# Designed miniproteins, single chains, continued (2): the designs that were tried, part 58

Each design is a single chain, and the fold is of that chain. pLDDT is the mean over its residues in the fold that is shown.

## One batch from the design tools (miniprotein)

Design m5993
Fold by ESMFold2-Fast:
Structure m5993 (fold): chain A 108 residues (1-108)
Amino acid sequence: MLEVETSGGGEAKVGETVKVIVTVKNTSGPKATVSVLVVAAGKGVLGGGSGAKPQVVEEGEEAKFEMELKVTRGKAGEAEAVSVAFAVGEDGSVRGAGGNPTPVKVLG
């Protein structure tokens, strides 16, 4: 099973970036190549980040993905960054899991 935790975020104006850290733990299952996607969602906020390269994660190990999330459109207010991880195992199995949201504040 994959466990995904999202941390970081913070305050940004439109056009600025916030740092988001996605931690993916391969708690059970085969060694896998893991990729992550992060998007910001909220009222008037549109942003995405994919700054991290895929990493190989063995069973019982974790990997951290440092992502820069750009606020490309927004209105002042509260938003969230959400993450999804995809793992392709050495056996050809595919696993996915979502992370918890982390706060992003858009400054006006």
Scores: mean pLDDT 77

Design m5994
Fold by ESMFold2-Fast:
Structure m5994 (fold): chain A 80 residues (1-80)
Amino acid sequence: GALEKALDLYIEKNGLPPEEAEELRRRLALAQQTPAYMLANAEKHKVHSREEIEEKYKRELEELKEYLITVEGIPESELK
């Protein structure tokens, strides 16, 4: 997705070592897995509407985007 491509560009631009690059990719993958798990779990329990779960997913993606900009230093322009 766009976040994964932005991270790959950041890694390439900064010449990060493979070990550090793999760690960042693991963090991104783990964060993205959490929203998917929430969607699957809510279907099983019928606790939330699909729309409510999608809004939580969007918020988690926006928080991840902010993390990549503010902590990892990925430019906002690369995430558009």
Scores: mean pLDDT 64

Design m5995
Fold by ESMFold2-Fast:
Structure m5995 (fold): chain A 111 residues (1-111)
Amino acid sequence: MVDLREVVDVLREALPPEMAEALEEAWKEFEERVAKDPSTSEGAAYAGGVFYLAGELGRLLAERGVSEAEVEEIKARIRELTRDNPRLERVALDVVRLAEFIARALRRQAA
């Protein structure tokens, strides 16, 4: 099973420093909320964490005007960082793909 902390660490190394810091702060807030809710199962925490990371990254991509070319560079860095861990690569890239979809949706609402 992929540890979401490893996904966050890979994303932080792949992202520009300012976006990496924002994502880390958002993830710490999510972890604190999960720790305070005794009704949250491990499966629900995992699924919620994946969607939360994608949502926060998507918001950051939209707010900072990150281009499609820059997103492809982020994906390339993720592939290099995860070359020996195909499962981690898959989850990290799925988070980025979902974030890209969310960023496009947010940009459409601004129009």
Scores: mean pLDDT 81

Design m5996
Fold by ESMFold2-Fast:
Structure m5996 (fold): chain A 95 residues (1-95)
Amino acid sequence: SPIDELKELVEQAKAGVDVVVSQMTDPAEREEALLDIYDGLIDEVLSIPIKTPEEREEAIKLLKEFVDYILSKVTDPEVKERILKRYEEALKKIK
């Protein structure tokens, strides 16, 4: 299922976030690495062929789960704004 693949991608992205948060000591480099993980996940979400309203709702839910997760790890308000803007742009393409 495309949604099952997306669930696995979200869990992998969360694991990548956890590694970055635990291993990177420079705050700016850390948050840039988090943005890279985030942008990669957004690109994967947008590449998945979503065909039904149920699949769209589930994809949006999974994306929101990850957005909430990554925002909990970010402190820079400019980085938070970038994440939220990209999320809004992604929602326009999915829904």
Scores: mean pLDDT 84

Design m5997
Fold by ESMFold2-Fast:
Structure m5997 (fold): chain A 65 residues (1-65)
Amino acid sequence: SALIEHAVAVARAGLDGLLAAGLLAESARPALEAAIEAIAAARSEEELRAAWGRLVATVRAAYAA
């Protein structure tokens, strides 16, 4: 759980920084928050890797919008 807690903290800090810098629109926040919740809900390293991959894909989609 410490690994998952650290991953959530890193993801939230990174996304808050991108939003504060105006690099991502506030309209992207719900999708990004859902991706972070998936990381928080991970029960294994495999689930954590999959959830992290979805977060990266969500960030890329938000930049493309």
Scores: mean pLDDT 82

Design m5998
Fold by ESMFold2-Fast:
Structure m5998 (fold): chain A 63 residues (1-63)
Amino acid sequence: KKEALEALEYARENIEAAVQAGDLTTPVEDYLAFLDELEEMLRNDEEIMTSDGVPVHVLDFLK
């Protein structure tokens, strides 16, 4: 859990740095919103329902 939360924070910082450098060509808001949802799910120890209807723990989804 802690390592996954740290990875999400690092990814957020990298996205912000890429925006500052002008390296991103896609909507950054979509990535940041997705990271925020993953962080909340990790903190709440939630499962993600896949498109196939199979629940997967958020930690396994991120691996």
Scores: mean pLDDT 63

Design m5999
Fold by ESMFold2-Fast:
Structure m5999 (fold): chain A 105 residues (1-105)
Amino acid sequence: GARRALESLLQGLLVAGVLTPAEVAELRALIDAGDIDAAVALLEERLRATPGVEDGAVRFYTTVFRELALVHHGEISREEAIRRIAEELGMPLENARGFVDALER
């Protein structure tokens, strides 16, 4: 589900050196509190502060993270999140679905 996908995304960014364990804990706390805007802002700041992270990657990770957080809080369906990810990133719907499926394992 959305929680597993969010955890997989955060773990990937931790392994990549974008996030520290403390920042992962802060992002989890913001997600759990429903402060999605603050969580997205923190993630965007860390991505932009990371050398070699291009604007396209910032847009990709913040879009996926935001939409999954909305699903986790029951604000939108999984299918609506996949549609929004595809539309916002200009990618085929099947590619957005495959990416979310991979994060959920």
Scores: mean pLDDT 88

Design m6000
Fold by ESMFold2-Fast:
Structure m6000 (fold): chain A 58 residues (1-58)
Amino acid sequence: AEEAARKAAEGGRAAGAAGLPAEASGQLMYHQAKDAGADEEGARKAGEEGYRGGLAGE
């Protein structure tokens, strides 16, 4: 939960710093969470945190 949110935000920031749009960062974190076995709610929250991280990385 807390750790997963931190990792998603960090991953999103890294993706944003690498030039990915915030929306793409969010999608990436959502799919990574799903691949790691997160449920729909957890994956959606990871995507949201990734989106915010992407914005911070820009």
Scores: mean pLDDT 74

Design m6001
Fold by ESMFold2-Fast:
Formats: structure tokens, C-alpha cells, sequence
Structure m6001 (fold): chain A 82 residues (1-82)
């Protein structure tokens, strides 16, 4: 339903903020935990999203990839997003 989709998108935005916090705190365990939670939500609900909601999801994923890429670069860790 549309309401369920909006709640999922809100949870994904909250997880992005938690990932940003974990990156600032250098908390790798929390980063991995929140990424797993995001992946599970995307796998379960991604196919149910409207085209507009899917574009919002794509932008959110792009922003998370940029945050992780910058973090990996700052640590000298090779990071290659698929």
C-alpha cells in the first residue's frame, strides 16, 4: 500500500542518517548493521514502490554510496560499488 511504502522510505532515510553518524564515529560494526537493514528493506519492498518512490530510493542509495566511498577513501580501503 502507499502508506506502507512511505513508512519504508522514512525508515530508509533514518538508516541513512544512522550510517552518517556511524561513519563520523568510525563505528564499522554499526555501518554494516544499518547497511544490512537497508538491503533487507529494499529487497522486501523495492518491487512495490511507485516510479516516483523508486527515483527517491535510487537517490538515497546514491547518497549512501557516496558517503561510504568517501569514508573508504579517507581510510585507504579499496571500495568498488556494484
Amino acid sequence: SMEENEEVLKKLEELKKKIEEAVKNKDWESILKYLKEMDELIQKYGSKLTPEQMEKLKELVREVQEILGKYAASKGIPYDPV
Scores: mean pLDDT 79

Design m6002
Fold by ESMFold2-Fast:
Structure m6002 (fold): chain A 65 residues (1-65)
Amino acid sequence: DEAMRHLLLAVARVLIKKAGGKVLSDKGPTIEVGADKITPEMLELIKELDKLLAKHAGLKLVLKE
């Protein structure tokens, strides 16, 4: 569902930014996220978002340093 994909990406982008990260690339089925410093809280957020995006949007979320 394209509407669900767009909504989940918009929410994920806001949450990633709030946690101090940035979306580096969103081409194709893989979304790349970067941050200057990786915290345990950010790792947990990435795990939760990856699970949700994979289940509901068919997208893979990858953390890059």
Scores: mean pLDDT 76

Design m6003
Fold by ESMFold2-Fast:
Structure m6003 (fold): chain A 75 residues (1-75)
Amino acid sequence: MKGEIVLAKLDGDPNLYKGIDMGKVGDKRLVHFYEFGDKAVDEEDIIPTGEFDENPPKLPDVSEAMELIKKGIEK
């Protein structure tokens, strides 16, 4: 759910990373990772924790979210 703390798997990485679900962008979800910022992640690679961050970061602008979709995972 939007605003929920999630664990997400990234392509080519065996680890799960904590982030905040920032909502759906196309067929993926935008997740703000505590360690490395915003990435678009497939919903199937997201594990909900049922917890919410009391101080979530500001949502990115629509233009920024669309740019992340266009670029894919750049790093």
Scores: mean pLDDT 68

Design m6004
Fold by ESMFold2-Fast:
Structure m6004 (fold): chain A 84 residues (1-84)
Amino acid sequence: SIAALYEAANERAQQPFENKDYKTVMRILAELMRRLGFDEAADYLEENAENVNSLEELEAVLKEVEPYVAEAMAKRAKELGIEF
């Protein structure tokens, strides 16, 4: 399930986040996006991983990728026929 993939990624990211290894956090999130089929979001995270050296920079990248994730989720739901 999508929830299980999110939980697994969150657990893997905890130690890198505590260690301020934001590049590894970015890589873990990119892998999650790739597994969900959100290739554009994954590409964006991978391209910006080398430039993330602080919590503020991580938060900025996450804010920018958020619309891509929302759009990809909506598109996937339509393709699967999951609509109200």
Scores: mean pLDDT 76

Design m6005
Fold by ESMFold2-Fast:
Parts: C-alpha cells; sequence; structure tokens
Structure m6005 (fold): chain A 70 residues (1-70)
C-alpha cells in the first residue's frame, strides 16, 4: 500500500540521515587530527552536510504525506 511504501521510505531515509551524521562526525575528528588538510576536510564535510539536508527534507515530505493519509 501507499502507506506501507511511505513508512519503508521513512525508515530508509532515517538510516541515511544517521549514516551522513556519522560520516560528518568522523570527518570532523580527522580534520582536527590533520589541520594542514583543513580545506579538503571542509569540502568533504560540506558535501555530507548537503546530502544530510536533502535527506532531512525528504523525511519532512514523507511525514507530511503520512499525516494526510491518517
Amino acid sequence: SKIENLKKLLEDTQKEIERYQAGIDELRAEAKANPEKKEEYDFRINVYELALGAAQLVKERIEEKLKELE
């Protein structure tokens, strides 16, 4: 059903958010350990933050659609 598909998409999206958050935390730790490579780590963190923002927006849209179906 549409509701079941949206719930699965919500679960998958939440897992993506958690993976991106973990990736950002790891990159921030590496940046502190390697300050000479700050520009490279800042770029990678920015890419992950973009992906995280997109996943959060997808989550909000799924939650809005689920409310419409309840």
Scores: mean pLDDT 87

Design m6006
Fold by ESMFold2-Fast:
Structure m6006 (fold): chain A 84 residues (1-84)
Amino acid sequence: DLLKRAAESGDLELLKKAAFTHGHMVAVDELLAGKSPEEAVKIATEEVRRLAEKLGLSEEEKEEAVKAAEEGARFTVDVLQKSQ
């Protein structure tokens, strides 16, 4: 998948983009399942952190990936809540 390939590439910018996309997708699923915005963001960031640890990323790379995932999840919340 994208996050694994980005991690294997050593390209931090690609890793951040993959993490953002993953956080966005997780947040969509969780919000549609009836989770609160805060819960959706938390679940998305926790999932990306677990995946980064499983992939053997450094602490610095893990924090950058989690930050990007949070941005992706919050982008999703903003888009879905901005309509009335």
Scores: mean pLDDT 82

Design m6007
Fold by ESMFold2-Fast:
Structure m6007 (fold): chain A 81 residues (1-81)
Amino acid sequence: SVEEAKALAERAKKLAMEAIKVDPSKAQEAGDLALNAVYYAGAAISHLKAGNIELARENFAKAKEYLKQLEKLKEEAIAAA
């Protein structure tokens, strides 16, 4: 849904900010992962509005993978702190 994609994008931004706060050396990696998560979430919203359900699903899946990478990056940053 559009609301799920918006929530995912906001969560990705928060995870990136939290990872950077714990380990500033990860700023570029966290930023890149968040940008990709936001991009694919936005693409999923655009495809949902256009009625392209399959393309929306594919873009949601990509956004979720980048979110998962951000969650792992934050966990690694905390473990190394």
Scores: mean pLDDT 85

Design m6008
Fold by ESMFold2-Fast:
Structure m6008 (fold): chain A 74 residues (1-74)
Amino acid sequence: SREDLALQLARIEITYGPEFTQDAIDVLKEEGLTEEAEAARLLVQGRLDEVSLEQAQAAVERFSDAAEKARLRR
């Protein structure tokens, strides 16, 4: 569900710290993953009604890698 995907994203945020959430979204944008970046932003804001299940799945799948890249760039 979109709720389960939002919880997965929250776990990634807990792992890397809330300061890396926006940095990870920016990494997705820089890599041309604009739809995944927007879906991640909406999930973080709790706006689940504005995100399709497919978009939410794609965002969560890529978000962990984006957060790790953001961490390594600091």
Scores: mean pLDDT 76

Design m6009
Fold by ESMFold2-Fast:
Structure m6009 (fold): chain A 98 residues (1-98)
Amino acid sequence: MALTEAEARLSVALVALAAALTVLKKSEITEENAPELVELVRRAAELAAEGLRAMGKEEEAERVRELGEEAAEAIERLDGERAVEALERMIRTISEAL
């Protein structure tokens, strides 16, 4: 039961992060779109961390949370390159934990 819920949370987080990554690779971060991207990334990081903790993967959960903050800060600074790098590392960490 807990594992199925964790897998669902991780799947939702991966879809959200993939969507954010696609936007960042194809569009310029602006002050107008940055708040929505920050909210999306923070929510995805929280869902992924909760899922990973439910699976007993505390180190991966902490890494995803740290990368989520790094990505959010990069987006707030309008630094698309750093945001993309952080998001790609988050997706990799989650995928390797599955």
Scores: mean pLDDT 82

Design m6010
Fold by ESMFold2-Fast:
Structure m6010 (fold): chain A 68 residues (1-68)
Amino acid sequence: SGQEAAQELADDMRKAVDENDLSEEDKEKILEIADRIAQGFTPSEIIRRDPSMADALSLANKLILDLE
């Protein structure tokens, strides 16, 4: 189900924030994205509601690819 995949993505984003030395602004934005995804929002819905989150989402995706 999509709920388990969303929780895994949120956990990966939180792990990426924890493992990388990020600015407080980037950290707060990525953690907010992770919380929204865990609540059932899709990345596209988050960006549609707040386009300023686009750069933070791109950063999170890049950092997740560098996990292992």
Scores: mean pLDDT 82

Design m6011
Fold by ESMFold2-Fast:
Structure m6011 (fold): chain A 77 residues (1-77)
Amino acid sequence: GLAPLEEVIIAELESPEGEIVLLVNKGVNVIKVYDGKTGELIEERGAPNLPVTEAKISEDGKTLTLTTANGKVFEIE
């Protein structure tokens, strides 16, 4: 839905396979993966519960790299 209460999109990325990857904060960080053609939710998983300033997806679309405000980097496979 439009503008759900207290849900914030931190990053939106597109994988090489055409999947849409959203990093969302709703008190905790959550990763949501959608098919870019159908809009179908493929996967939802938790992410590190730290302030994220940048997100990047790998060339194979399987690894999400998160950078935090203090410069710490996390890789999620």
Scores: mean pLDDT 70

Design m6012
Fold by ESMFold2-Fast:
Structure m6012 (fold): chain A 68 residues (1-68)
Amino acid sequence: SAVIDAENALLEAIKTGDIEVIKKAIEAYLAAGGNQGSVLGWLNFAVKEKFLSQAHQNELVQYVEKLS
């Protein structure tokens, strides 16, 4: 499904650590019908697994909030 494909793309984007790539993947995931709670969950996972710093997580959380 489009949502599953977009979620997989978001996970791959997170693994790059590239904030601009992650922002685009977040937009695509939400446009496909994904929810903000899932995005926030993936960002928490990314910090735990050391793909993202806490500072980058905070920036991305603020970005998600601006989209809604």
Scores: mean pLDDT 87

Design m6013
Fold by ESMFold2-Fast:
Structure m6013 (fold): chain A 100 residues (1-100)
Amino acid sequence: MSAEELLEEVRRRLEEILAETDEARARELANEMTQLVLEAIREGRLSQEDLVELVRLLKEALDRETDPAKRELIDRMARAVVLEAQELGWDISPLQAVLS
């Protein structure tokens, strides 16, 4: 999967999470997407620009979601991405700016 294909898959999965009414299913979808994204980061498949776009997509979803439980799931995904980037020695300042 290319970075472009991964970001498109993230967009699709975020729309599924936003539409999901079952909390257990929403959590399952969020966990699956988190693993997919973290694996891509660890494999070096995402550039700094791709990470900024990824965090922007998560921020947009967070801003659209009104259910506190699903907002927590999206926030956890965003924090996991930032933490993974930081652990790999990336500059996380642009990612933090998007989430502010």
Scores: mean pLDDT 85

Design m6014
Fold by ESMFold2-Fast:
Structure m6014 (fold): chain A 117 residues (1-117)
Amino acid sequence: MKKRLLVITDSEEVGEAVKEKLEEEGFEVVAVINLGEGDEINEEILEGQLLTVKDVIDGAVLVHRDTPNGKKKAEIAKKILEKLGIPVLAEVPYSEEESLEEVAERTVEKVKETLEK
């Protein structure tokens, strides 16, 4: 059965690269949510977006900058995902020194690892 995924990211370019690689590997990406470039996320908007997709996804993938701000946004997103009962299949912190391809490949590998148990 084809797994349906949500990608949550703090970079539009990273989110699109991850989506393309996941789809190449046989996953369905239902949505890509960009947490934005600012220091804050709007938790009410994120919860509303998650409520829209929660019944059509098998899990979420978090791809965020390996920075204090990126980690803070990921923590907030994980709390909302847990509240809504959406499983986190992968969390991938990335460095700005990594290529989009490297981040996307690591994300796919982590998702597969989690699903293989």
Scores: mean pLDDT 82

Design m6015
Fold by ESMFold2-Fast:
Structure m6015 (fold): chain A 68 residues (1-68)
Amino acid sequence: IDEAAKEIAKALTTSKTEEEMQKNIRKIVQKYKLSEEEAQEAIRKGAALAAKDPNASELGKGFGKAMS
């Protein structure tokens, strides 16, 4: 979960569009074989990490705020 959350945070900070962000998150969930509950937890943790990153894209910051 923590490793998936870190990769999700990177996807949120580097993705330029919401579509690209969703695609990257889906790949990470598949890579780590997360259950629905584990995926939700990893996304919440990743969003919180992205929101605290000063280098986060506007999309990443907006997603972090929406998920908080």
Scores: mean pLDDT 70

Design m6016
Fold by ESMFold2-Fast:
Structure m6016 (fold): chain A 88 residues (1-88)
Amino acid sequence: NPVIEAYRRDLKAAGYPDEAIDYMAKALESAFEGNVDEAYENVKKAAEILNINPFYVVSELLFYPRLIGDEKAIKTLEEVRKKIVKEL
């Protein structure tokens, strides 16, 4: 997927560790598929590696779907955000 490959390159250029990039790419792929549960698990794993709140990982992931207007991916990540808020 060219969008996922571009996203991986951008995160690497920004200095993200490879392990976090892998989980963030999987979360974005799951979002394009509309898979809320898989996106949520991959967001949590990336947040654990980065030692940040998962809310910030979702905010970063929303950039590409919003840029290209992918409504399904946007809605999937909004549902992930709701799950994060409920479990806090």
Scores: mean pLDDT 86

Design m6017
Fold by ESMFold2-Fast:
Structure m6017 (fold): chain A 77 residues (1-77)
Amino acid sequence: MYKLSEELKKVFSKYVEGDEYTEGELTRALGDILEEHYDPETGKVILDEELAKIVGKKEFPGNSPEILKAIEKHVEK
């Protein structure tokens, strides 16, 4: 089970409930969050200010592995 950090819980609570996830549940929750931030006009994922602070960047190509890797640093295994 993965546990979210306090900072990540505040961001994730807007989209998903709970603070402990299996690997598959975490991947699905992240996918849902990224879909909410996907801009079909530009083909980019544009993060909100809070999530951008955690990841370190606001805009990504629509299929970027960097977002998942950045979030993994804020979960306990």
Scores: mean pLDDT 70

Design m6018
Fold by ESMFold2-Fast:
Structure m6018 (fold): chain A 86 residues (1-86)
Amino acid sequence: SKAVSVAVGGTLLAIGHLLDGDPEAAIEALEEAARKVGELLGKPEEGEETAKKARETFEKYVKEGKPEEGLHKAVKIIFEALDKLE
């Protein structure tokens, strides 16, 4: 589906940014993917809530010195939301 493609693309972009040492760009890519997934599924508010939850989770792990784990958890939040919104 187009929503799955957006979620996968956003995840790959986020991984690229994190490897480049840019955690803010990484989470921004996931937030954009979450919002776009919500739009595509006719549930933009759920997409925005998912983006917010992903950022809050990512920032918590970054503060603990675990940005890679934070990215993993944020990606999981987006895919769990995708499964529930479809």
Scores: mean pLDDT 87

Design m6019
Fold by ESMFold2-Fast:
Parts: structure tokens; sequence; C-alpha cells
Structure m6019 (fold): chain A 65 residues (1-65)
């Protein structure tokens, strides 16, 4: 579900931080994951609501920052 996807993205962002990456390296990886993940999900997940997509974006921005 879309809510699960948002949580999964947040979890993966935390895993990258725990690996001891530098802020720049973590941001680059998160940005790539965000772009790729969203692009793939838009094709695979039918009927993703705008509200759910906004949640995912907020989580992404929090970890990317």
Amino acid sequence: RADELAREFARKAEELKKKGLTPQEANDVLDELSDRWLDEQLKLVPSVTPETRERIRKIREEYRK
C-alpha cells in the first residue's frame, strides 16, 4: 500500500545513515533512490493518490536534508 511505501522509504533512509555514510554521500544515494523508486512505483502501483505521494515526498525531503 502507499502508506507502507512511505514507511519503507523512511526506513531505507535510516539504514543509509546507520551505515556511516557522509551527509553528502547519503544525500546522493537518497536522491537516486527517491527518483528511481518513485519512477518505478508510478508504473507498478495503480491508483496512487496525490495525498499518499505527498507523504512520501515529505519523508524523502526530511531524510535528504
Scores: mean pLDDT 63

Design m6020
Fold by ESMFold2-Fast:
Structure m6020 (fold): chain A 70 residues (1-70)
Amino acid sequence: SEEELLRRIAHHETGVSLDVPVERVEKASRIARELLAQGKSKREIVEEIVRETGLSRREAERIVELLQKE
């Protein structure tokens, strides 16, 4: 499920046992999908995610990459 995927990104993809709230990762995913649909660059999407959610640039990049494979 999407929730399980987002939870795995938060806890395992960062390479650290960091408890990142699922709601924050969910918001980042929504922002990424909207901006990808608008044709925004990966850099612009990552910067917006970091600004809106407080996730690290590395975490934001991973979310964008996973959504681009969809």
Scores: mean pLDDT 71

Design m6021
Fold by ESMFold2-Fast:
Structure m6021 (fold): chain A 82 residues (1-82)
Amino acid sequence: SAAERQAQLAGLERLEEAVRLQLEKQPSELLERILEALRRLRELAEAGEYSDERALEILMEVAGLSREQAEVILRDRKLLAA
């Protein structure tokens, strides 16, 4: 739904901002890869193609995260969208 898409985008935008602010304080290759993964997730959400399963795959593939680490990031996105 449009409301679900808006919540997905809001959570992803807030995560991108948090990661960007942390990168300004302390450079990190891992945080740069996470930021890239979050940007790809935002593009999927804007296209209406977002799913939690696809988001896990992209976080693992682009950022090099374990499934457990990727699941934590998705949980944080959901909390920030609320």
Scores: mean pLDDT 82

Design m6022
Fold by ESMFold2-Fast:
Structure m6022 (fold): chain A 72 residues (1-72)
Amino acid sequence: SDLLLEILKTLRSQPELSDEEAELLFTLLGTYETASKYVPEMLPLVEKSIKELKEKYPSIEETIEELLAKLE
């Protein structure tokens, strides 16, 4: 999907994120969508991990929220 590639590129372009952190966040966003629809028992763990990344990098919080909205 062009959208998924765009999301990954957007995350990798954030100067506050390492490539590993950008890939982790991309995986967490995909897991969030899957968990909310199919595996709700994983949702609290995914939300906690996303919250921890937002607290570590507050400058990207708005970007994360926009990307989550695109995946819904």
Scores: mean pLDDT 75

Design m6023
Fold by ESMFold2-Fast:
Structure m6023 (fold): chain A 80 residues (1-80)
Amino acid sequence: MKEAAKAAGEAARRIHEELGKDYVTPEEASRAMREGALKGGTPEQAEAAANYARDLAEKTGKVTPAQASNAAMLGAYKAG
């Protein structure tokens, strides 16, 4: 579980850095990660949630990549 959450968080962070540090809210990142992990508990679901966080960051320009990564990891971990 922790490894999948960490991988998803790192993927989100790398994507945000590549795009020039776009933002997403911690709530949005955490929610997406929880939903993904709950449905499958698989790396694919966790990665999908991280990609969702990236899309939100690209649109909203809110949260730093590091903050999004932390929210994603916490969401996946708490989900299961």
Scores: mean pLDDT 53

Design m6024
Fold by ESMFold2-Fast:
Structure m6024 (fold): chain A 91 residues (1-91)
Amino acid sequence: SEPLPEEEREERLRKLLKEAEEKGYTYEDLLREMLEGVRRDRPHGVPRSALLAAEETVRAIEELAEKEGVMSEEMRRLAEELLAVLRELLA
């Protein structure tokens, strides 16, 4: 299977961040929603490419939060928990 083009990955991230801003979500809220979605939506049906894209998105959110100086301990915990779940599903 072909990986998602880099442009599509960037567009997906931009769309996600725009939707979060429109909803008034913090990066913490966004990570929490992603974690709930992964656990609730029965991840055994999720394509490997989508799981890899989600891992990349979590890392991008962490980088943006640190760059903006808004990274919290709770946000780090949510990102770590989400990455652990995604890595378990990728194994």
Scores: mean pLDDT 73

Design m6025
Fold by ESMFold2-Fast:
Structure m6025 (fold): chain A 56 residues (1-56)
Amino acid sequence: RKQLDLQKQEKAEDYFARNPETTLSDKEVGDLLGVSRVTVLRARKRFEEGKLALLT
């Protein structure tokens, strides 16, 4: 609900959508995008949940 946190989370989610097979750690992705490692972890989890939905 915090707009700033939402924007950072969507930025991380967009990164994973563009690079679904990235081998970078959550910390490395966070450093690359300028977001916290926790934000990257949440984005990765949501992206994985989205992939599982497509397999249904």
Scores: mean pLDDT 73

Design m6026
Fold by ESMFold2-Fast:
Structure m6026 (fold): chain A 72 residues (1-72)
Amino acid sequence: MEEVEKKMNALRKIDKEISEEYQKFLDEAEARLAALPPDPEVQARAHKEIIDEFSKMQKELKERRKKELENL
């Protein structure tokens, strides 16, 4: 029995969820930056936080994707 179709459907769903999470994150990040005062310390801190949050989210989504594929 081929599991290819199940794996492809799972991968497509994961990719869609990842894309939606990235889009949501970017939209929220842009809104946060736009709402902040043009203070160098505030801007630099927010930028660092956004980069760290993005990296963490990317790592979590990548690990989840790998785990889901391993469980198939």
Scores: mean pLDDT 77

Design m6027
Fold by ESMFold2-Fast:
Structure m6027 (fold): chain A 80 residues (1-80)
Amino acid sequence: SSEVLQKQLNEALQADDQAAAEDVLVQLLGSSDEELLENALLQVKAKGPKWDNVLRYVEGLARLNGREDLAEKVQKILAS
């Protein structure tokens, strides 16, 4: 559920566990909940430059899955 994924993301962010955060973001990518995914990406960005590699990972997955719209959104978040 979206609530469980949000809780798992918050736990990963608090633990500075980038691999766990990536796993949650991959699940959100598959869930089609675009608003929840966008909010999750903004939470990762708010953690600072150390977490930029997590955002780049999601950008790469979006491109591989033909989600050019999402890849562009992640690029804008990275540039902010």
Scores: mean pLDDT 85

